# Designs tried in a protein design run: designed miniproteins, single chains, continued (5). Part 97

Each design is a single chain, and the fold is of that chain. pLDDT is the mean over its residues in the fold that is shown.

## One batch from the design tools (miniprotein)

Design m19368
Fold by ESMFold2-Fast:
Structure m19368 (fold): chain A 97 residues (1-97)
Amino acid sequence: SEKAKEAEKLKEEIEKFADQSVEDIRKAYNDPTLSAKEKLELAQQIQNQFAQKVIEFKFQAYDLGVSDDEINKLVQEVLGKYMDETLPLLKALEAAA
């Protein structure tokens, strides 16, 4: 069905957005032109954008008939990967700022 195809596209989009958000934080962390404070501010902006995208995904997936269990499982997997990759970098930036 068209709804099933749209749901699959949303899953791919949130996974790609998570991967891109991790890469953007990694780029900010490794940018020699930025201060520790500027890197932390950029990382916080990226984190806020990712949080908003997760909220949008949850509502859109629900409207397409994706089950709560499936939505929750995917959100936990995406958030878990994001946090594992970004928390050490954020902790290092906070210590340097």
Scores: mean pLDDT 85

Design m19369
Fold by ESMFold2-Fast:
Structure m19369 (fold): chain A 90 residues (1-90)
Amino acid sequence: SPASEAGVALTPQLAKAVYREDVDATARLILPFIPPDYSDEKIAHVVRMTVGYFANITRPSPTFVEDVVQRVIELKKTHPDLLNPELVKK
C-alpha cells in the first residue's frame, strides 16, 4: 500500500530520525499510528511501508528498517498506552 497520511503528518520529525538512523526515536514516532490489535507481521508491513519510504531516500544501513520493526514490536508490548486507541475500532 502507498504511504499513509500518518507518515505525511510526521514528515519533518520522521525524516530527521531516519536520516540520523535513530532506531528508538523512529520507533517512538511510528508507535502512536500502530493499532493495538496488530500482529507482529502487520506491524512489520506498516513500518516497512512508512519508514522504508524515507529509507529509499536517505539510504541508511541495510538493517535499519528491520531494527525499527523490532523496536516498535517491543515498545507495543512494554508501552501499549502509547498506541492510538481509535485505530482499534474497525
Scores: mean pLDDT 75

Design m19370
Fold by ESMFold2-Fast:
Structure m19370 (fold): chain A 97 residues (1-97)
Amino acid sequence: MELRELARKYLEALKEPDLEEKEKRAFELLEKGLEIDARETAEELARLLLEERLKLNPDAPEEERKAAEEKLPAIAEEGAKNMRAELEAYRAQQAAE
């Protein structure tokens, strides 16, 4: 599975109105992405979020878009750490049952 497809499916899972189904789908995709490459998965997620942001502001200057793209590696690094922490917390709760 391509990481961009996985990232897109993860964002779609977060839109699920059923909390149990949302958590199950989201963490299953998150675990799969982290097993492949945590940083690359976070980078693809950050890139999709940037694309959505730019669609809401299509008149944004080219310089602003470039500056946002230059920040993607830092956002991906922080995102990967947060994803690992959330998955670890989820696994700890599952193990406690």
Scores: mean pLDDT 71

Design m19371
Fold by ESMFold2-Fast:
Structure m19371 (fold): chain A 87 residues (1-87)
Amino acid sequence: MDEENRKKVIEKLKTKFHLSEEEAEEVIELFEKAGVSPEELANMSTGELVDLAEEKVPEAMEIIAKTYPAAAIRRIGREFDEELAKK
């Protein structure tokens, strides 16, 4: 159901990138315009979502980077933390 998947993606964006609900909705709309459904986004990891935005939806990355320039730092930090967790 589109509404349920949309809410799930909003939660991920708010939790991982500290976006507002309005900013998260705008990001989802940009992905939808690029042919990526909320259902597909809901099933993606945060890293996969960022990679897709960088490759196919640069407008979504502009929102993430503009609102919190630290969002890119958080992505890098998460990757670093995942590497440390392998220990």
Scores: mean pLDDT 69

Design m19372
Fold by ESMFold2-Fast:
Structure m19372 (fold): chain A 71 residues (1-71)
Amino acid sequence: LTPEQRAALARAREAARRIAEIDPEAGRIALEDVRALEALAAANPTPETTALVEEAARRLEALAAQLEAAA
């Protein structure tokens, strides 16, 4: 994993943890998705996989914020 991929994956995991505090099932699914993305990025350390991990982090952070606002 590149440092950029590790940073984005750390953000994604934190967002998944925030989701799990409100919706444990949604958080579990999000964490599974992050693990799959980490495996993909580790196997393919390309700018394309870095962009995918960054997009996933942004989406999970947005979902966490949305759920927190609704709770």
Scores: mean pLDDT 84

Design m19373
Fold by ESMFold2-Fast:
Structure m19373 (fold): chain A 86 residues (1-86)
Amino acid sequence: AAAREARRRALAARLEATLEEHREELERAMREVYEKYRESGRVGLETLRAAAELGLSVDDYIELARLEPTENAEALLAALEEVRAA
């Protein structure tokens, strides 16, 4: 439990710094994740690769998805957790 909270605090600090430098890129990457999920019901590898090019891990991607409210947030998080478990 505490480890998850520590991860969120560390990720929030990284996101603040990254958003200052790459705000538009992060917004675009998250939009692509949502659009790909809506289209296919699964997150595409190309979309995850784009996030990695921004220096984001799968854990970072999951946390960003949690911070951006959407009607499909739970389904998107489930898809990202499935990728992380693999």
Scores: mean pLDDT 54

Design m19374
Fold by ESMFold2-Fast:
Order: sequence, then C-alpha cells, then structure tokens
Structure m19374 (fold): chain A 59 residues (1-59)
Amino acid sequence: MIFDGAREFLRAHGASEEQIRRALEEMDKIAKKYNGSGTGKAIAEIGEVVFRAVKESRA
C-alpha cells in the first residue's frame, strides 16, 4: 500500500489501530486533493497528520 511506511511508523510509536486507520484515510485524502501538484504542501500536511496521531497515542 502507498503509505505502508507511515503505518509501520505509527504502530512503532504506539498509535492504536483506529488512529492508524484515520491517519491513513487523511493521508489518502490529502494525496487525492493535491494529485501531483503542491507536493511540498501535501508532504507537510501528511507529516502533520502523522505527528498528531503519534501525539494523541501518547496523551
């Protein structure tokens, strides 16, 4: 799958299966939204989703 690395990263950092699922859904939505343009912005938004999921898993 396109975001396998992100899934493994989140799992390694203690994210729940629900948090991982939601993060992957948001990342897929961001990828579709930018679809080959705005790559830097898409990467930044994906990074924020991953960071938020890790933070929530630890809170």
Scores: mean pLDDT 72

Design m19375
Fold by ESMFold2-Fast:
Structure m19375 (fold): chain A 104 residues (1-104)
Amino acid sequence: MYRVTAEVRVTGKDGETARRAAQKLANDILEAAKSAPGLVEAKVTIEVDPEDPRVATVRFEAVFESWEGAGAVLQALADAIRKVASDPGVTRVEAEVRIEEIPP
């Protein structure tokens, strides 16, 4: 199986912009995971930085039976990040993406 983990930190001009962008990213990637072949499990969470409400972090984890599903989600994640980065209210996007092969 393959685990895809992503942490995407979105900084907006204000908290409303950051939360809206993070929610859109979370929705887009979760729908992509549900549509991908061989999905075992998927989880997405959004955390607003308690020290700076203009910063929201999207944490995504999904497990797939095969590379086809994992690869599809990686492409969807890249596309979703690009869309968020194109929002004029979004000032910074930072992403860490990890893929690992896990035992069945």
Scores: mean pLDDT 87

Design m19376
Fold by ESMFold2-Fast:
Structure m19376 (fold): chain A 93 residues (1-93)
Amino acid sequence: EVEEARRRAAEAARRAAELLEEAGLENDARALRELAERLERAETAQEVVTLATAAAIIIVGAMTEIEDEEVREELRRLALELLEAADKAAEGL
């Protein structure tokens, strides 16, 4: 379950980074890519919780700068996916 949560969180963070890069939010996209790499290397449930939560916070902040409703809805979905992954990882603590 921790491995599945980690994989899902990394995928969500990478997808969000792609959307933010396309929207011109290069700094937020880079931060999400770094968090995705750290999620892929995460060895503990605590690391998954911390990194997935950090990624969700970045996405929510970046959404305030997105005017495209479809992109904002996808980002909201990805942030929720990250929080769900964090919640699942926390069950192993």
Scores: mean pLDDT 86

Design m19377
Fold by ESMFold2-Fast:
Structure m19377 (fold): chain A 115 residues (1-115)
Amino acid sequence: SPIERTNLLMKRAGKKLEPPYKILEARNGKEAVEGAKKEKPDLILLEEEMPEMDGFEALSELGNLGLGYIPVILVTRDDSEEMKERALFLGATDVLVKPYSEEEKQAVIDKVLNS
C-alpha cells in the first residue's frame, strides 16, 4: 500500500516511524530454526538456556541453512563478556541480558533493525 511504502521510506530517511517489523520470540533453538524457516522474520529474539546451549546450536544451524541474514538477539542470564563475545562470534547480532526493562529491550531491537 502507499502508506507502507511511505513509512518504510521515512524510516530509511531517519524520520523515526516504526514499520510493522515481524519479530519472532523463540524459547529455544528448535523454535528459532523452525520459525525462521516458516515465517522469515525481520528479527529473532532467541532464549539461551544454560546448560543446554540451545541458542548457540540454533545460531550455527541458521547459518548452515542460509538464514544467517536474519538478525538474532541472544537473550541470556549470563552477563559475562565471554558469553557476549562467544554469541557475537557464532553469529548473534547482539545480546540482551536478563533481567531487562522494556526500554532496554526496545533499545537493542531498534539498534539492530536501524543499523
Scores: mean pLDDT 72

Design m19378
Fold by ESMFold2-Fast:
Order: C-alpha cells, then sequence, then structure tokens
Structure m19378 (fold): chain A 80 residues (1-80)
C-alpha cells in the first residue's frame, strides 16, 4: 500500500517532468518523500527522492528524472 502509493506518485512526478511541468513535479516529489519517510521505506528510496528534489531546485531535469526512476524501481521492489 504505502510503497505502491510512493511508486504511483513518483510515476506522476516523472510524467509531469516529461510534460515540462517542473512545479507539479516538485510538489509530487515532495509528496512522495513525505509518504516514503512516514511509511519507513528504505533510506535508499528516500535519498534518491532527496537528490531528485535537489536536481529540480537546480533546474536539472535530466538528473531529476534519473533519481526519480531509481526511486521508482526501488519502491516497486518494496511493493512486490
Amino acid sequence: AAAEAVAGTVEDAIQALREGNLYEAGILTVSALILAQGAGLPEEVIEHLRRAMRALDQGNVEEAIKHLERALKLAREVAA
């Protein structure tokens, strides 16, 4: 449930970035981070979400997507 919700939110954040909506992607990334922390997901998931937020703050969309895709993969592994 929680890992699946984090995965879905990260998928939405990646889609927002692909559509050029950095504001929505930022909100979704923060939401995924809060949910992951509250649910006690592995620190590696949390760290990639933090790195994605830092990349977004720097305007580095490519780096943000890379970290979001890694967080997504790890969250899906937890959900399985």
Scores: mean pLDDT 88

Design m19379
Fold by ESMFold2-Fast:
Structure m19379 (fold): chain A 97 residues (1-97)
Amino acid sequence: SERLRRETLELIERLDEMIDNRAPTEEIMEQLDRAAETLREYFKVSSDVEELEELTRRFVEAARRAMAAIPDEDYVTLARVTVLMSEALFELEVKKK
């Protein structure tokens, strides 16, 4: 779905903006969760592997930036970001098979 692709991209772009503006960790995580959820919905309806790969790449890049913005001692939140990245990468590998 073109709409779902655009919504995912807009959520990732908003996440990047929030990180650049040093938004609170809770707000960054809420946005990251929304982006992950929308990306999961897009995986269900799209067979365009190239587009899924590009969106997953952009999501993982934004998630890595979020990890850098989160305090090192917040192990629980850092673990959550790692899980979201791993889930997205795993779904992409499944689609490539």
Scores: mean pLDDT 87

Design m19380
Fold by ESMFold2-Fast:
Structure m19380 (fold): chain A 68 residues (1-68)
Amino acid sequence: SMEEEKERLRKSIITLAKSTSRDLAVALLQREFGLSRREATRIVERARKGELSDKELELLLRRKQERR
């Protein structure tokens, strides 16, 4: 379901943001979701603070689909 996908994505992004360097996490999010550096940096910072919203996760899932 979309809710399960969002929760899985939230955990994945938080783990990435906390376990890798900021620059590497930003680069990986840019590649995976087609984000700009500014957008990816904001997502990493919000993930580190535990502030990722459901709306942000839904936008990331949509962007991944749109890259095809």
Scores: mean pLDDT 83

Design m19381
Fold by ESMFold2-Fast:
Structure m19381 (fold): chain A 96 residues (1-96)
Amino acid sequence: KKEEALKELMSASAYMVGAVVYLRLKDGEGAAKYLEKAAEALAKANAIYPHPKLEKAIEKAKEAAKAAAEGDFEKAEEYLKEAQEHLSEAEKELLE
């Protein structure tokens, strides 16, 4: 339920942190894999507790993964930041 959704959001957040490390190393393949895992965790959270901010976070995580795979690290970082912002807002609403 709510606790299960929060657990998936925590997993997504951890994967996004991993993606940041790979982006800083300019490892687009590594970053893309972590961003894809983050998108999967966000999708699981959204399946448990549907939220428009989670839908946006999923979209941005997928866009970040694509940009990272293409070697566009600047766009990947921008999309990742947007995904993190949407995740944070969804998490705050889940905690209330």
Scores: mean pLDDT 87

Design m19382
Fold by ESMFold2-Fast:
Structure m19382 (fold): chain A 79 residues (1-79)
Amino acid sequence: LEKGEKLFKEGQELMAQGKYVEAGRKFKEAAEEYKDKDPIKAAQAYNLAAQSYLRAGKVDEAQKAFDESLAIQKELMKK
């Protein structure tokens, strides 16, 4: 959780600096750290990774991150 929170904050700082590819990578790493511990935060982090990649013109990476966020949200709705 602490590692995921640090990565998430780094992603936010990179996004604010316009470093969208690096921000997307940090949000994706944060999502991977959250995935088993906090699925809601994991889905949020994947969504921010997707938004960051989209701003960088990385459409394929953005789509993959959106798909990961949606998969987590669907799993949460089944419980």
Scores: mean pLDDT 84

Design m19383
Fold by ESMFold2-Fast:
Structure m19383 (fold): chain A 57 residues (1-57)
Amino acid sequence: SEEDEELGKKYGVTPKAVEGIKKLLEDGMSLEVAAQLLSRETGLSLETARALVEDVA
C-alpha cells in the first residue's frame, strides 16, 4: 500500500516490513513486542522501531 511505502521510506525499512508489522498488530501483538521484533529484524534502534510501530498502529 502507499502508506506502507511512505512509512518504509520515513524509517528506512522495506514496505513489506511495514506491512508485516501491521499484520502482527491486527493479529493482537502488543506494540512493545512488535517494536522488539522489528528492531531485531531490521537493526533499527528500539526507540525508532517503537516510533514506526506507533505510526503503523
Scores: mean pLDDT 82

Design m19384
Fold by ESMFold2-Fast:
Structure m19384 (fold): chain A 79 residues (1-79)
Amino acid sequence: SAAEEVIRLLEEAIRALEAGDRLSALEHAGQALQLVKRELPEATEVQELIERAIDAAIAGDTAAAIEHLRRAIELLKEA
């Protein structure tokens, strides 16, 4: 499903952030955001969390980025 693919991309983004690979993290998070906008347009809170995670990662706040991505994953699993 689209939700499963988004979760996979967000989990890959978290792994990249934990490894210090910000570029890979931003690529995976960006792909996840694009999929949410196309396939899950009603999941507005998930979209906002991914956008906040991208902003945090760009700002160097890795902990905040991971927290936002983990919250997005939990919301997708609840659906």
Scores: mean pLDDT 90

Design m19385
Fold by ESMFold2-Fast:
Structure m19385 (fold): chain A 81 residues (1-81)
Amino acid sequence: NLEKALEAVREAIKALEEKDYYTASGLLTEAINLLKKSENPNEEAIEALEKALDALTKERDIEKAIKYAEEALKLLEEQLK
């Protein structure tokens, strides 16, 4: 369900920018789970989202979390072309 994963990533980036880290971590986790359940999982996007989640929850590096989430968004948007 690529469209739902894309929406979750967009909302996660917005939550990160608004400093709503609880909502952001939930949305990043949802996006990862949606992509892993797809027939053709975008492994590069999943890895970027997992790095974003780790940056947010383990490293407490918000700029790094946003960067990886934005990279995942670009990869997913490219997949839709």
Scores: mean pLDDT 86

Design m19386
Fold by ESMFold2-Fast:
Structure m19386 (fold): chain A 90 residues (1-90)
Amino acid sequence: SKEELEKRVKHDIELLEEQKKKMIEAMEKWNIPKEVKEKVEKLMEEAIKLMKEGGKKALETGDLSLLDEGIEKAKKLLEEAQKLFDEELE
């Protein structure tokens, strides 16, 4: 239902925002260089934005493929962010 989709989108966004907060805290703890921290944060912010846009379009149109597209794009950005962080930890 539309109400279940709205709850799912809200929950997924809240999880991404919590993951971003934890990633920032981890980067500060491990003294990751500022340039890398800024790149990781921007990638995570773009992922959250794509999830919000995909969710909004899916809710407005009823087309669930728009949410799936947003999730797929967000996943790729999150994988890139994680890779940048992992490369600094060696």
Scores: mean pLDDT 84

Design m19387
Fold by ESMFold2-Fast:
Structure m19387 (fold): chain A 90 residues (1-90)
Amino acid sequence: SAKELIEYARELIKEWLENIKRYAESLKKQGVKPEEIEKVLNEMLKDIEKRMDELIAELKAQGLEDAARELEKLREEFIKEVEELKKEIL
C-alpha cells in the first residue's frame, strides 16, 4: 500500500542519514580533508536524490499524488538534514 511504501521510505532515509554520518566521521578520523569529505557526501546525496526522484515519478505515474508529495517532503527534509550534518562535521 502507499502507506507501507512511505513508511519503508522513512526507514530507508533514516538508515541513509545514519550511514552518511558514520562514514563522514570515519573519513574525518582517518585525516581526510573537509573538502574531500564534502565531495564524497555530495556524491552520496546525488545518488540518493536520483533514487528518490525515480520513486516519486513512479508514484505520480500510478496516480498516487498524495504519496508522491509526502515523499517529496521527505526528500527535502533529508537534504536539509545532510546539509546540517555537513556543518556539524566539516
Scores: mean pLDDT 84

Design m19388
Fold by ESMFold2-Fast:
Structure m19388 (fold): chain A 66 residues (1-66)
Amino acid sequence: VAEEVKKEVSKIAPELAEPVGAAVESGLAQGDIEQAIDAVRTVASVAGASEEQIEELEKIVREKLE
């Protein structure tokens, strides 16, 4: 799952692929899809992603986790 997310993210923002992938893995280890989404939002925001980019990343993660 995290590998699929990294592939999709690399099409939009290659430099965010690894941090987002790690955030998904960490969030899933905590047991909730919402934890994974929250972790992705946090790392993307810290990296300077726009709100539009963050929304796109959330959609990618939800599609792969649902």
Scores: mean pLDDT 75

Design m19389
Fold by ESMFold2-Fast:
Structure m19389 (fold): chain A 55 residues (1-55)
Amino acid sequence: MPQYSAEVVKEGDKYVVRVVLTVDGVSYVLEETAFDTEEEAKEYKERVEKAAAEA
């Protein structure tokens, strides 16, 4: 079963939201989006997770 996850990673002075799809134990990075603030990154992560749960 495919599983979506999103995580916030601090990369230097930026916060990167990484969207990962895991299928049969293999992880694929679908998207990486950089934000200037941790709050923006967390909001994006929550939106991605909510969209994935509703799909």
Scores: mean pLDDT 77

Design m19390
Fold by ESMFold2-Fast:
Structure m19390 (fold): chain A 66 residues (1-66)
Amino acid sequence: SAADAAEAAGAAAASGNAAVARRQAEKYVTLGGMSEEEAARIVEAAEARDVAAAQAAGKTPSLRGA
C-alpha cells in the first residue's frame, strides 16, 4: 500500500539515503501495490527529508544523477 511504501521511504530518508527510498518505491510499483505517480511523490518526500536532515546536521547533501 501507499502507506507501507511511505513508511519504507521515511525510514530510508531518516538514514539519509534517498536511493534506498527509490528502490522501495520502485518495487511497490512493480508489484502493483501503487501507481508510478504515487511512488514518485513518496521518493520526492524522502529526498526532501534527506535534504532537511543534512541541513540540520550542518552539511550540504550530495545529489547525483543516479
Scores: mean pLDDT 64

Design m19391
Fold by ESMFold2-Fast:
Structure m19391 (fold): chain A 90 residues (1-90)
Amino acid sequence: SEEQLARARELIDRVDRLINEGTELLKQARAQGADPETIADLEGAVDNARALRDYLREKIERGEPLTDEELAAMERTVADLEAFLKRYRA
């Protein structure tokens, strides 16, 4: 539906922001000699965001349906990633 497509596009915008923010934080953490665990956590967050973006882009490109349940689950995952990165900025 148009609503589901709009939600998917909003999620792509959100994960693009997460990738940009996470990549910058990762750069700063590496430059500051942060713990290997901190580096791994930030790398994992960026990788998860990229995987979600690629999945959504492929679904849209192929015209494959996205369910309200899938979109809600992805919105929750994105919110969790946003909260995680916010903790590193604090």
Scores: mean pLDDT 86

Design m19392
Fold by ESMFold2-Fast:
Structure m19392 (fold): chain A 93 residues (1-93)
Amino acid sequence: MEKKLEELREVRDELVESYEEARKAVEEIEKRLEGLPEEERVLLLTMAALQAAAPDDKEIRELIKKALDALAEGNLEKAIEYLLEAIEHYKEL
């Protein structure tokens, strides 16, 4: 779990450094997430950065939607898996 969360943080930081829109999306949502568990914050911030970096990609949108649904159900592991799949797809663009 911790190793996967660290991978998500690294990808988020790379997206924020590379894309102005990803940086803005993370900054905008970060304050709203301050009260949430660290794991949930990492997921939501990474989703925001990825969505901003690839706004028109249907597969990334579908995978982020699935990750959000899994997170809403309390299934953190499944949410991480969907988000990692979205990141892998993004790297192929």
Scores: mean pLDDT 82

Design m19393
Fold by ESMFold2-Fast:
Structure m19393 (fold): chain A 81 residues (1-81)
Amino acid sequence: SMAALRAAVEAALARLRAATTEEELYDIALGFLRDLSARFSPEETERGALELLLRLQADQPARADLIAAVFERAWAEHLAE
């Protein structure tokens, strides 16, 4: 459901905002993708991941490039599984 997808994004955002290392960001992002892909369609997973990425970048513009790089790495790993 849209409510469940939104709840997953909000939970991941809270964890990502608290993350202090690149490794923590990567682990949270990869875990989020794995959680979404187990419960939602590929299209919903992609939508949720994009929403999470854009919202986190808006919250932390000074780290936007780092956040994008971490998410790209997490996506590549998820797709390789």
Scores: mean pLDDT 85

Design m19394
Fold by ESMFold2-Fast:
Structure m19394 (fold): chain A 60 residues (1-60)
Amino acid sequence: SSMKKQLLEQAEGVRKLAENYRRQGDELLRQGDEEGARRYYQSADALDDEARRYQDLADS
C-alpha cells in the first residue's frame, strides 16, 4: 500500500538523519567538544527509536 511505502520512506529518512547526527558528534569530539558530541549522539539514538516506530507501523 502507499501508506506502507510512505512509512518505510520516513523510517529511511530518519535513519539518514541519525547517521548525519553521529557524524556531527564525531566532528565535535575531534574538536574536544565532549558535551556537544554527547548531545548529538543522544539525538541520533532518539532518531533511531523514531525510525523503528515507523518501521513497526509499516510492518503492522
Scores: mean pLDDT 89

Design m19395
Fold by ESMFold2-Fast:
Structure m19395 (fold): chain A 71 residues (1-71)
Amino acid sequence: SDEVKERIIKVAEEFGLSEETAKNIADGIITARNQALEKFGPEEAKRVVEQVVKLISNTYGLDRKKLLEAL
């Protein structure tokens, strides 16, 4: 969803990341979710997204809760 992508970009930009980096983060999270959903179903997709968001939040100093709420 374009709306989900826009919410993730906004969170990343609020924490000082460039638009390009924010877009790459949004695309990465959405792609990981969609691939996990297709291969493993909704329960595993949720777990994969939570781990990806944790890694990204720790790497870039982003608010993990705000990123999860954007999804």
Scores: mean pLDDT 84

Design m19396
Fold by ESMFold2-Fast:
Structure m19396 (fold): chain A 94 residues (1-94)
Amino acid sequence: MLSEKQKKLLELIEKTKKEVLEAMKKENAPQSLIDEYELYFDIMIHEVKTLPAEEAIKGAINILKHLAEKAKELGYEEIYKIFEEAIKELEKLL
């Protein structure tokens, strides 16, 4: 059974995954890039279930920062903004 902190983390990751993947589809991002981002979200979801809450949160923040930087470099400003807001919400859980 997941803790309340793990449940909040999972809900935020799942919400962010949905918003990012929908934004990528609207921007006509390459399927290979969509698949890469989906894989990173699946890793974060797995870590919520397998790691201590604090470690899972810190791991998710690091992954989201990496993905945000890549989105910014590729010119996906809306996707970058989604990641920026998700990172702020995750930092509140620490």
Scores: mean pLDDT 87

Design m19397
Fold by ESMFold2-Fast:
Structure m19397 (fold): chain A 75 residues (1-75)
Amino acid sequence: MSPLERAKAQVLALLDQTRAHFLSQLTDPATKAQVEAIAAAAKAAIEAATSVREMLDILVGAGRQMQALLDAERA
């Protein structure tokens, strides 16, 4: 397996862990659906990514979007 294929698998696993974490903290079904949509879009972007930096930037961006949804629910 190439280093890039291995990195992609690890980043996708981290995305899944991030999604599960935010879903466990959210209570509103509509907000949970938005987290699922963010995760699905990030997964597709990571699968299309050609560098580790690009994959990590996508993961960080998705995490920030999920955090903003959690902060909005708590406000």
Scores: mean pLDDT 88

Design m19398
Fold by ESMFold2-Fast:
Structure m19398 (fold): chain A 77 residues (1-77)
Amino acid sequence: SEALRRSAQLYTAGALLAIGKAIEEGKSSIPKFPPVPSGDSKEWYEYFKKLAEISEKSGYKESYELFKEAAELLKKA
């Protein structure tokens, strides 16, 4: 579906922004996100909610906004 495709794009952008910020700040470790789910849109929704929470707690504000948008798109699907 278009919602799943858009969510995948937001995931890629959010993950790359978090990695880029960690590298720019001289961190020795890439941010660890939980494993990607293999389920339906509900499992992906919960996954993006967790990614948004992790990003917020870690100070990755741009990644937080992108993961939050991905979750909201999947909630409507």
Scores: mean pLDDT 72

Design m19399
Fold by ESMFold2-Fast:
Structure m19399 (fold): chain A 81 residues (1-81)
Amino acid sequence: EEVFERVLQETLDAFNAAVEAGDLEKARETVKNGIELLKAIDPERGKKVGEELTKLFDDIYEAHRKAVEEARKALEEAQKA
């Protein structure tokens, strides 16, 4: 359990750092590698946590995509003014 919790926390820390840096490719890689390692430690718990981590990534990816789209529209409007 301690190893599972450590890997989960390290995955979340690395994921948050990648998101904060704007590196969504690194964030995706971190989630994928973390889920694979968690499933290797505990397949049942790793599957459940893997679903939660995938959902977290998808939510952040979608929020980032919307923020970039809104920023692009704002920039286009500012350039036309």
Scores: mean pLDDT 78

Design m19400
Fold by ESMFold2-Fast:
Structure m19400 (fold): chain A 72 residues (1-72)
Amino acid sequence: MEEFKKEILEIAKEGIENGDYRTAIKKVHELLKKMVEEGLLTEEQARELFSKIGDAIENKDVEAIEKILEEF
């Protein structure tokens, strides 16, 4: 779980810094899908988390991403 959260945060930060939101969002989606496949997250939780992180990336809000990840 923690390794996936760290990877999501790093991807999000890189996307915000580089302005490549599409690639960052796609990578986050793939990680969340893997977390569901490994039983770490439900499909509903992954969908909610994906929506929240996507919005935070588009708003360039790293603090929001960190808070979102702490809740899951």
Scores: mean pLDDT 81

Design m19401
Fold by ESMFold2-Fast:
Structure m19401 (fold): chain A 74 residues (1-74)
Amino acid sequence: LSAEWARAAAEAASVLSDEQLAEADKVIKEQVKAVQEGKMSKEEAKRKIEEALLSLGVPEEVARALAEAAAALA
């Protein structure tokens, strides 16, 4: 449940500023909620989260891991 998310989130937190973390958290929560409400697929949410994190300057491996963990939680 939380182990994969906690690991990915910790890695992201180590490389992101407070402002970038707030933006990432907002995007992740919005996409996860959309999946839970049936408005979006897990694959689409994962793609959107990964793309948003990459645009914030998050390393590709960290962005992918965090997006996968977030989609799995939905």
Scores: mean pLDDT 76

Design m19402
Fold by ESMFold2-Fast:
Structure m19402 (fold): chain A 58 residues (1-58)
Amino acid sequence: AAEVARTLLEILESDTGPHPVEVLKGLVRGHPHPEVAAAVFASRDVAELRARLRELLR
């Protein structure tokens, strides 16, 4: 969980596209990790997603 969450945080911080959360939702569908998927799909925006992913790093 933590390693996947870290990778997604790095992608989120480097993504300059208009829909970074939707890009991560697509990526997580291909390789579902229950805790990470829950965090991504529950998030409405980038700030909320960052907070949820950081929680998984502890």
Scores: mean pLDDT 69

